Designed miniproteins, single chains, continued (3). Designs and how they scored, part 63

Each design is a single chain, and the fold is of that chain. pLDDT is the mean over its residues in the fold that is shown.

## One batch from the design tools (miniprotein)

Design m10318
Fold by ESMFold2-Fast:
Structure m10318 (fold): chain A 78 residues (1-78)
Amino acid sequence: MSKEELEAEIMVAMARMAAAVLEITARNTGDAELAEAARRVRELAEEAERAVREGDLEAARELVEKALELAREAAEKA
């Protein structure tokens, strides 16, 4: 595994963790907007994971950055 591949896998794991935290919080609070944000973050994380598997590490990083930005925005609105 290259350093770049390891970094991409760590970033994907971070995006997946963000989605999980948002999902749990939305479930506990009943916040529909937070639930929708969690779903979108999850979808972006899954797309990033596919990009890593295909060797497109740049696309994976961009998708993770979008996922984490969306998670941050959702947290700010909650």
Scores: mean pLDDT 84

Design m10319
Fold by ESMFold2-Fast:
Structure m10319 (fold): chain A 66 residues (1-66)
Amino acid sequence: MEYKLTLSGPVTSQIGIVLRLIGDPNVEVERLSEDTYKVTLSGSEEEQKRIVEELRSEPNVEVEEL
């Protein structure tokens, strides 16, 4: 599944989220703009759902399904 992420808030928090995603072998991250990223999830359906729920729970993250 593919998702568009829009990050806001402190730069250190944004960097932390991006580094976490890049560190996952089942996640591909493409930078679209300064604060917008395309995220492609692979692996099990359960793991994909977990990652999406974690991202949606972040106060400064907007997640849109592509």
Scores: mean pLDDT 81

Design m10320
Fold by ESMFold2-Fast:
Structure m10320 (fold): chain A 100 residues (1-100)
Amino acid sequence: MAEEEAKRILEEFEKKMKEIGDKVVQTALEGSREEADKALVEGLKEMKKITDEAVKRAQELGLDDIAEEIRKKSGELGKKTVDDAVKAMRENEERRRLEA
């Protein structure tokens, strides 16, 4: 039971984090610089909220190891989202520069 709940918490956490990351990167690729900056800030806030909720759920079940794994994955996924968004913004800026 606890192992199944742990797996569910991790899978739901990772799915939600990926969906937010993908949306942030898509906005960075297609949006204005202001839209990209706003999407990144709001995306990181939502990622923190998802992480805090997942950590709390794991802790309430006594799954401290899962809570720690969630924190670690949150850091890794957050960094990946920032790195991917920055690359996307740079590609978008270069494209706009060449079209101007």
Scores: mean pLDDT 83

Design m10321
Fold by ESMFold2-Fast:
Structure m10321 (fold): chain A 60 residues (1-60)
Amino acid sequence: LLEAVELLAQGGEAFQQGDYETALALYEEARRTAEASDSPDAPRLVAEAEQGIARVRQAM
């Protein structure tokens, strides 16, 4: 779960830098990591990653 949080933070940083391809890859990795988690917080992190992916695709 911590790894998914770190990937979301890195994805956000890449997005702010205009590196949309890196941001997309990081958000997709965050989503996969969160989906593999048994944590009750996993659905929230999956949703955050999906919102990040949508935001990147809108900016591309």
Scores: mean pLDDT 81

Design m10322
Fold by ESMFold2-Fast:
Structure m10322 (fold): chain A 77 residues (1-77)
Amino acid sequence: MPSLLEQLQALKQQLAQIKQDLQAGQISPEEAVAQINQLVAQIQELLAQNPQLSPEQQAVLAEMDAIILEIGDLLNK
């Protein structure tokens, strides 16, 4: 089974890909919002199951939050 860290890293890579695809015009803003909402729901579920986070896991979450904010800025452009 993948570890929590591996799951968070995979979700982070999916967020980075959404940002890249949105910037490149490969996906619509509507598709980006739908994908982000799905990923945020998955992150929230993982966090609910894992109340104690390592510093490494917290760092990945902070990086994911930064990517979500960057996507939000792109959607308001």
Scores: mean pLDDT 83

Design m10323
Fold by ESMFold2-Fast:
Structure m10323 (fold): chain A 97 residues (1-97)
Amino acid sequence: GEALKLAEEGVRLGEEGLELAKEGLKLAGKDKKALSLAIAAALRAIGAIFNGELAKRLVEEGGDEELALKLGRDAVRDGRAAVELGKEAVELGKKAK
């Protein structure tokens, strides 16, 4: 169903965003803006993974379909934001060296 598809995409984007956040943290050094972007990316990535896994669980248990859909949509939104912030953090961190 749609909720499961969104949940899986949200987890995938969250995992991608988390890897970018880790790279951004490594590259930031003492650059405060790069560090802040990498931390923001990590927090949104964690949110995307958590909401996506909860949405998957609701679908698997036959729970509230509307809540599963909402959590899946939130996971994709946060996952996309994590990837965007993570990419910006990595680029800024590279330029700071």
Scores: mean pLDDT 90

Design m10324
Fold by ESMFold2-Fast:
Structure m10324 (fold): chain A 81 residues (1-81)
Amino acid sequence: AAITGADEAAAIASAADALGLSPEEAREAVERLVAEGKSRAEALAALGGAAAVAGSQGIRAKSAEEALALARAAPLPASPL
């Protein structure tokens, strides 16, 4: 399924705010995950998972590289509900 630009921009902005990144740095993290073989939806989900973990632990990423490290180490985003 195609992700709309508005949906992608909103997800990136939310993750950027939670991680302490600029929207551009969050977008670069998504593009790098896509380059590693993830779909755009999977990359956004991984970044969202990193943002959720960072938020719960009070951690702020300083760059796209740190956000990627958090996304790789974070538990997969799961809805237990």
Scores: mean pLDDT 68

Design m10325
Fold by ESMFold2-Fast:
Structure m10325 (fold): chain A 87 residues (1-87)
Amino acid sequence: KKEEAERYLLAGELALRFGLYDHAIKNFEKAIELDPNNADAWLTLGEAYLKKGEYEKAIEYFQKALEIDPTNERARKLLEEAKKKLE
């Protein structure tokens, strides 16, 4: 289950790198379904929504990543970036 979640996370990250945001989102959603306590999966889901311009969803998922891992500086930085986009 956890190893399967990691495969979806990797596939999503690769899709995100190539600008395939909807494909990335589908893979990250599967990773979260299999391992909902993986902060990196929530973080990367937020990044995909941020790149799509869906800032409110990005904020929600970055907050979830920080709820799981409060020390994640990348999640804090991206959360502030998404909030500024709504201004």
Scores: mean pLDDT 86

Design m10326
Fold by ESMFold2-Fast:
Structure m10326 (fold): chain A 79 residues (1-79)
Amino acid sequence: VRELMEEAVRLTREALASEDLEEAVKLLEEADRLAREAGERAYASGDPKDLAIAREGLAEIRALLEANREKAEAIAEAL
């Protein structure tokens, strides 16, 4: 769960920093896939620590998207 969520956050940061919109779309699609997988695994485990990791990672991703709203909207429109 932690490794998947850390990778999702990393890819989100790379997507927002990318000057290539096509690259940013691919990075954000992979980040979403990994974040979803991390959430599903955390829910399946029932471990409060895994659930906390997934929740914290999702909150960080949301904060990054909000801080870079115009770029995030451009990527989302291209998805």
Scores: mean pLDDT 78

Design m10327
Fold by ESMFold2-Fast:
Structure m10327 (fold): chain A 70 residues (1-70)
Amino acid sequence: MLTEEELKELEETLKRYLEIAKKKLSEEDYEKFKAKVEEFLKKAPSMTLEEAREEFLKLLEEFDELLAKS
């Protein structure tokens, strides 16, 4: 399971990505990305570090795809 410190670091990193998404993405794409981030953070406390890294990388890939689309 993730430590409290690791969870906090992921939360803060994803909040920064959400700020960029709000500025760069359409409102619709921002809400989709935000929903995925919220689902990840809800599940993150029960994940291993490896699982959290894999899911985090998927979120970054989706973010890049949304940016390329806009």
Scores: mean pLDDT 80

Design m10328
Fold by ESMFold2-Fast:
Structure m10328 (fold): chain A 98 residues (1-98)
Amino acid sequence: MVKVEITPEEQTAKAGDTVTVTAKVSGLDPSKSYTLTASLYFKGELLDSQSKKVKDGDTVTFSFTLPNVAGTYEVVATLKDENGKLLTRAKATVTVKA
């Protein structure tokens, strides 16, 4: 089974801080390359998106600088195959304080 695990699943930060998430991929064909995209959302709006090529068992770290706006942010890790087909996704929550 194809899987993306994102860590930490929940964290607290201050407005304007840089936060990191680590994503691990598993259950992939080890002979193929995939694209893992981490996207930062606030109230359904895409703020930032970063993509990396990954293989089975890879662990990749993404860093996001938060806007100077308090609230609840979401990081969505999306895994796609060579043809851009969505395979799976994982989510993490960042609670931002003023």
Scores: mean pLDDT 87

Design m10329
Fold by ESMFold2-Fast:
Structure m10329 (fold): chain A 65 residues (1-65)
Amino acid sequence: SETIIRAAAHDLGLSVEEAREAIELAKRMLEEGKSREEIVKELQRRFPHLSEEQAEAIINAAEAM
């Protein structure tokens, strides 16, 4: 959902493009059965400036889609 992506971008201080990429990655990993801990680590690997708290919020946004 564009609304969820835009809300996450605003709340986390990210660009809409970056929030979209991060949320889509988290959504794919959730669908693959990855744990939240594994998704946080992969998000921080691909987006090194994300805090653990921001990565968790991205996972929450992905679950809401």
Scores: mean pLDDT 87

Design m10330
Fold by ESMFold2-Fast:
Structure m10330 (fold): chain A 79 residues (1-79)
Amino acid sequence: SSSQRQQLSQQSLDHAMLSDRYSRQGDREGAERHAQKSFDIAQQHPDDVGSLVSAAFGYDAVGDREKSQELLQKAIQLS
């Protein structure tokens, strides 16, 4: 279970990083797709602080500050 949780947290982070990269390249559709994938992982594992922080980063990268702040607040409450 711990190895699967670590793998999912890494996948969430990888998608968040791709969201940032696509956003910097001007590919808004690609950035939003990867932000959504990071968020989907966080939603399936809502007690995983790492996935919540990664999803927040992904949404911040696409300019969705409100969603980013909500996810960060959830992560803080679980910390």
Scores: mean pLDDT 84

Design m10331
Fold by ESMFold2-Fast:
Structure m10331 (fold): chain A 72 residues (1-72)
Amino acid sequence: VEELFEEARRHLEEAVRAAEAGDVEAAREHIRRAQEALGELARVASREEAEEAARALEPLFREALEALARAE
């Protein structure tokens, strides 16, 4: 569970960096991989653990999506 959370967080941080560099394709790929990691986490974790992970990563998802929107 913790490894999937860290994988998602890492991909979101890389998505923000890629978007800030103007690499829209890399940013989209990292967001997609972060969503996949969270999907796997939701499958193996308890509902409460999955909700906690989603809340913790929500600010990073928002930053990544906003940076991507600016780069497009």
Scores: mean pLDDT 82

Design m10332
Fold by ESMFold2-Fast:
Structure m10332 (fold): chain A 57 residues (1-57)
Amino acid sequence: MDLLKKSLKNTEELLEEARKAGREDFARSYDKQIELLKKNIEQLKEGKTVEDDVEMA
């Protein structure tokens, strides 16, 4: 879903900002979100549906 790719890109930008600001806790949170988003994108490539896509649509 395009929304997942957009969320991934946005979260990567937030991670960069958090690191520049020295907010390690926020950077760690964003890293975890990026991992989850990448997993969701991979599942969609496999033809699987995820509930987050329904809520975001």
Scores: mean pLDDT 72

Design m10333
Fold by ESMFold2-Fast:
Structure m10333 (fold): chain A 57 residues (1-57)
Amino acid sequence: MKEVKEATDEAVRAARAGDDEALAKALERLKEVGTEEQVKEGLERAVEAARARGTEL
């Protein structure tokens, strides 16, 4: 599902960048196009990406 992949990729990128607004928008899109499991997986990936970026700046 291209829409789900795009929304998940956007959420991960936003989380890595620390862009809370973009992250929220990407997660809303994922909720619209994805299943509950896909939303959960996307959120977990975004959280992991946010933790990974954390101490660079």
Scores: mean pLDDT 75

Design m10334
Fold by ESMFold2-Fast:
Structure m10334 (fold): chain A 57 residues (1-57)
Amino acid sequence: MESPLSERELRALKLRLQGLSYAEAGRILGVSPATVARLFRRAAALLDTVPVEELEV
């Protein structure tokens, strides 16, 4: 990918696409689940490729 996404944003996106919860991804990244949600939303918006199944709240 040639995306200008930060490493953290890209990592959060990949973890979520692999089916990890925000809490699990946050533990891996060392941030809160809310921060993971923000990173993922921003990365997904920039890529315009957010999966429908990831919209479950």
Scores: mean pLDDT 69

Design m10335
Fold by ESMFold2-Fast:
Structure m10335 (fold): chain A 59 residues (1-59)
Amino acid sequence: SALAEEGRRLVEEAVRLAEEGRYEEAGKLGQMGIDLLLQAGDEEAARRAEDEVVRAASL
């Protein structure tokens, strides 16, 4: 769905920002992406996305 595609795109950008050390921006963008994945009904993708962003930020 368009919501799932947009959610994944935002999560991908959030992971990149976290890898760059831009943690506040990564957290906000990641939250938006996760929210879109949940709206699309893709709970597994949302859970994986949260884990990916946290791992990227934790180094």
Scores: mean pLDDT 83

Design m10336
Fold by ESMFold2-Fast:
Structure m10336 (fold): chain A 78 residues (1-78)
Amino acid sequence: DPSVEPGTELRILRLLAERGPQTAAAIARALGLSQSTVSRHLDRLLAAGLVRREGRLYSLTEAGREALARTEALLAEL
């Protein structure tokens, strides 16, 4: 299923867009995932430049907001 891993990252980006900066533990609770699973996805999002970390908080970058908007537009077309 090609949407499983991208779907989780999209859910994280949506959560950060809606609620602002969040800890990995808060994201895990909100999405019903383990903190280790969320941390792994956050590491990928950090490497991609879509989120940034300050202390324990993760937030969307400009690139992250743009990527989220493009993905939402694509899903609305398909």
Scores: mean pLDDT 80

Design m10337
Fold by ESMFold2-Fast:
Structure m10337 (fold): chain A 62 residues (1-62)
Amino acid sequence: RSAEAQRLVDEAVEKLKDKYPQEALDRAGATAFRRALDQPLSPEEIYKLVEEEAKKRAEEMA
């Protein structure tokens, strides 16, 4: 469900809040949410996806 996917993305963003700028996390979260809608992802898979995307986005913003 979209609500469950959003909750897992929000939890991953909160855990990464101290490591990456909020703008990078917001963009990473949107990407992870879309992928979670395409196929079922575990909380660990969503966390890894948000982390990888946030790192990439932060590098692009620097």
Scores: mean pLDDT 77

Design m10338
Fold by ESMFold2-Fast:
Structure m10338 (fold): chain A 66 residues (1-66)
Amino acid sequence: LKEYLDKAREALEKGDYETAAEYLEKAAEADPENRDFYLGWAERARNKEDVSNILHVLGVFTEEPG
């Protein structure tokens, strides 16, 4: 899970929104309890919306969960 979120964050930092969305979709499969959040972020990433917010949230999930 964290590996997919880390790769999604790296892709967003590079401006590769399609790759970021694909890794967020993989995270949704790995963590179905949070699926709707990951899929929502994937959609926003593809639309280049809320990128800063997505990066912040992914940072919390990959480095410190609380």
Scores: mean pLDDT 73

Design m10339
Fold by ESMFold2-Fast:
Structure m10339 (fold): chain A 86 residues (1-86)
Amino acid sequence: AREDAERALELAREAARLAIREAETAEKGAAAAVAAIGAGAAALFGAPPEEARAAGEAAARAARAAGSEEGARLAEEAGRLAERAG
């Protein structure tokens, strides 16, 4: 459970890094990075499973809007791991 939360945070950090690096604009990259960090925080602080999943889904949507498909994939995986950690 704790290992899943820590892995979710690692994936969220990587998603945030990719969003900043690959984004079409600094504004889109910042929005996607904030959403990814939010998903990681949900995992770390023990958010309810539904909220952790929703945070990962929101982060993935923001990453896709920024132009980072790999960031979106990592954000979705982080949300799934956070849901299992709860």
Scores: mean pLDDT 78

Design m10340
Fold by ESMFold2-Fast:
Structure m10340 (fold): chain A 64 residues (1-64)
Amino acid sequence: MSIEELYEKALEAIRAGDDETAIELIEELIKRGEFEKAEKLGVYAAILGRDSVVEHTTELFKKV
């Protein structure tokens, strides 16, 4: 999956309330060094009240 596809699928997962899929896709972006895209997804999740996504992305960034 390309970086663009990962980002688009993560946005769709956040909108759908699929927190598990969103977290997995954000983790993959972080592993590929796409920190700016991962951070934007975390902000978007926060705006939509997806607290589980926000908590997990914060923990993933602590390991960077």
Scores: mean pLDDT 82

Design m10341
Fold by ESMFold2-Fast:
Structure m10341 (fold): chain A 68 residues (1-68)
Amino acid sequence: SMEELYQELVDLVEREIRRALAEGKSLTEAVVHALNVAEKYLDEKGIDVPLEVLSRAVREALERVRAE
């Protein structure tokens, strides 16, 4: 479902941001890395996702990363 895909994207982006930050990358570098991984994931699945949906997933993932 679209909801399941969206949650998979949020989880993927969060995981990749956290990994990049743990490796000492800046937040900007971590976000760019996560976007590249998400785009590759979608390409491998043959799924075309609107930029708005991907942007929303990145924002939600960042909120999770910034939560105390």
Scores: mean pLDDT 85

Design m10342
Fold by ESMFold2-Fast:
Structure m10342 (fold): chain A 82 residues (1-82)
Amino acid sequence: VEDIPDVAPLADSKKFVPTTLEIKGKAINSTDLKTIFAVPLDAEGRGLVLAGYGKDLIALEVRFDPEKGKAEILSAEYLGEL
């Protein structure tokens, strides 16, 4: 049986450990991001999340911790405007 990684926690910004991201010189709260989609990168809870903040598009690398039910943001990359 192929275990498909559960991406639902990665697709919910309220599951992110609250942190401040610096995007285009602006400080933004991770929980204010609108998650567009999530892609699992490995079976250890690491994933890629595409998120919006206003008109800005941001790629997040995250690691989901199933014990805490939270995802930690490891990196954020600005992709451009929608």
Scores: mean pLDDT 69

Design m10343
Fold by ESMFold2-Fast:
Structure m10343 (fold): chain A 85 residues (1-85)
Amino acid sequence: MAEPASPEALKRVEEAIKKALEDMGYKVEDLKLERVSDSEFKGKGKINGKEAEITARAFRVGDADLVIVDVKIGDEEYTFIVPVE
């Protein structure tokens, strides 16, 4: 069987995305991510009172772990990069 996604790693990515959104002035009311592959995450949430879809792709540059995040809130889409500790 395929190895199940690490709950710790998934939660770390989820918290990093939530913090980045809140730091940008968004109100994150709900956010849940699921691991789709070793490097891809997909989630749904409620941001600024609207339903949102989130897609995240993990990658490494040197020794830094980074995530490219695509957030779709209604008809608007935003892309940003978040470092993951």
Scores: mean pLDDT 75

Design m10344
Fold by ESMFold2-Fast:
Structure m10344 (fold): chain A 80 residues (1-80)
Amino acid sequence: SSEQERLRELLSRFFNKEGELSEEELEILIKHLTEAADKLEAEGSPMAAVVYRALGELYEKLKKYEEAEKYYKKADEILP
């Protein structure tokens, strides 16, 4: 879908550090990664930790440091 294609593009730009993401683009990534992390955590997947760390980095880019800390802590608690 066009939504999944846009998400893949934004994820690629974020992880490869390809330019600055707008606040709107950061919020799109946060929405989709939050949904992905919730599903992975419900399934008991340790991959939830990787997604929570990415969420922490995205919140830092938005200067939402309390939310960033919360997600970094969640990631650290899930890693076996």
Scores: mean pLDDT 82

Design m10346
Fold by ESMFold2-Fast:
Structure m10346 (fold): chain A 87 residues (1-87)
Amino acid sequence: DVRKAAILATAAGIAAVAASVSKSPEERLADARRALELAKKAAELAKKSGDEEVKKEVADMLRRLAAQPSIPADLAAELRKLADEVE
């Protein structure tokens, strides 16, 4: 359940950032910040779980998000840092 919640939160962040590329620049920045906050929550849940499988799943999802071309460079750096911290 914690695993599913963390994955869902991260997926929602990915969807929000992807959708934002079709919106105004102001909305795009707001959605990118929201995605980062969701990613931080997912990372914290994974760390608190103490479960290696959950941590790997969340870290992999954060790294995949950071690798996407549509993600701003600063957001990608923060996501990569969170993924490293989860492991």
Scores: mean pLDDT 69

Design m10347
Fold by ESMFold2-Fast:
Structure m10347 (fold): chain A 60 residues (1-60)
Amino acid sequence: GPELYVATMPLPKLNDEELGFREGERLLVLEEVDEKFWLARSLATGEEGRVPKSALEPAP
């Protein structure tokens, strides 16, 4: 099922495929896109998009 992660840094939304987020924002990881990116949903905005795996850590 979807896994909860937390953003360790802010990232601006640069295009329609990407998800922008703030540091500490909670993201629900939905699926793996590739070795570097997940598809995630923001719990703050409800938007979905690609997020870099390196910017996230598992939520406690």
Scores: mean pLDDT 82

Design m10348
Fold by ESMFold2-Fast:
Structure m10348 (fold): chain A 60 residues (1-60)
Amino acid sequence: EEVEKKIEEAKKRYERSLEIMINDLKTRYKNDPEKAKELIEKAKKFAEISLQMDIERIKG
């Protein structure tokens, strides 16, 4: 019954996790910015898919 709140919380958690991951990737691949960019793009795509799956699960 708190579906909307759970979705909002999920979005915030994914946004925060993605920010942390992006910063980590930039740090790990500071000498290879092209590789960092590719991994960041993949991370964003996976985060989007995972968020959509979580939203579907929350909706039931």
Scores: mean pLDDT 81

Design m10349
Fold by ESMFold2-Fast:
Structure m10349 (fold): chain A 66 residues (1-66)
Amino acid sequence: MVEKIEEYARKAEELGDRRTAEKLRELAERAREEERRGGPQETLDRLLETAEHLLRSSELSHERSR
């Protein structure tokens, strides 16, 4: 989970979208904390879905702006 979100953050950074990369890093940190606390899988799944959405939006914006 955390690894995928961090990969998404790197991808957003490569696209030049530093704000989205920063948000994705925050989500990765939250996911790591939830895993350590034994938080519900539902929360982890939600964080991953949010990360996927942010990356998709960043990719679409990059395609159109360049």
Scores: mean pLDDT 78

Design m10350
Fold by ESMFold2-Fast:
Structure m10350 (fold): chain A 57 residues (1-57)
Amino acid sequence: KSLLEKMAELAMENIDESEEEAAKKISEATGVSLTTARAMVRATREDPEKTKEIADA
C-alpha cells in the first residue's frame, strides 16, 4: 500500500479517537510528522467517505 493509503486506513480505524491520539498513531506507524497526521485526521472527519475510498484503493 502507498503511504497515503496507509494513512487513510489508520485515520478511518481511529475515527472515534481524539484528534491527537489518532494523529500520534498515524505518525508512529507511517513516519509522517504529527502536523501531516493531524491534517489527515481532520480530512477524514470532514469527509469519511472520500478517505475510505483512498484507503481501499
Scores: mean pLDDT 75

Design m10352
Fold by ESMFold2-Fast:
Structure m10352 (fold): chain A 68 residues (1-68)
Amino acid sequence: SKEAVEHALKAIRALNKGDIDEALEHLEKAISVANPEAAEHLKKAKEAAKKGDIDKAIEHILKALQAL
């Protein structure tokens, strides 16, 4: 959905700024409106972000965007 894409892109911007809390908020919003395939990638992005693995988090968001 367009809403899931918008939140996923905002999550990437937050991660690039080092704002993990803002990124997690946008990932949760994206998960809530995404299809199941994209949601699984977004959940992996959320777990990577929680661990401070910014590169892995962004990689998983990009995979989610391919499924959206």
Scores: mean pLDDT 87

Design m10353
Fold by ESMFold2-Fast:
Structure m10353 (fold): chain A 77 residues (1-77)
Amino acid sequence: LSEEEEKAVEDLAKAIYYYNQGKIDEAMKYANRAAKLLGLDLKAENEQELIEVIRKIYDAMTPEQKKKATELAKKLV
């Protein structure tokens, strides 16, 4: 993965981590940054949009990016 792609997967993992902790504002920050780093025109402005943005980011990822995101998310839980 490129440095930008590694950062995007790391930010997505952090978004999921903070969402699970109930820290919605932090989760939105990381999810929105991950989307921007991957060139996706997506932005979460509330909790419902956050869930959809996280799903769309994950769905847009390559198999290698998805594998890395899953591994990082498991380490944060």
Scores: mean pLDDT 80

Design m10354
Fold by ESMFold2-Fast:
Structure m10354 (fold): chain A 80 residues (1-80)
Amino acid sequence: SLEELAERVIERIKSFAEELLKETKNPDYKKEIEDMVKKAIEEIRRAVEEGVDPLTLLALAIAYQGELFVLYLKKKKEEE
C-alpha cells in the first residue's frame, strides 16, 4: 500500500538524517537538519493523502534525501 511504502521511505530518511546529525557539531545546524526532516515527513504523508502514484512518492523521498545531504554539506562547510 502507499501507506506502507511511505512509512518505509520515512524510516530511510530518518536513518539517513541520524547519520548526518552524528557528523554535525553546531546545535543550530542540527535543528535546521531536524526541521528539514519534519518537513519531508509531512510532505510525504500529504502525498499519500493526495493519492499519488508509488513512483512519484519514491521520487519525492529521493529529492528530500538529496536536499538533506546538500543542507548538511553547506552547514558542515560553515562550521569549518
Scores: mean pLDDT 82

Design m10355
Fold by ESMFold2-Fast:
Structure m10355 (fold): chain A 56 residues (1-56)
Amino acid sequence: MFKEVEEANKKALELWKQGKYEEAEKLVEETAKKFPGKVEVIYVDGQPLVALPPEL
């Protein structure tokens, strides 16, 4: 569950650093759709990430 979200965010960050912005966004969105109602796509400093509902 969470390991897939974390792994997707990690990979999306690498794609973002490489200038592959649309690929990073698609990866994040695909991951979020796998957990409907449990996670959402958010943008932190312009970068797309999958966020879990409860935040510390």
Scores: mean pLDDT 74

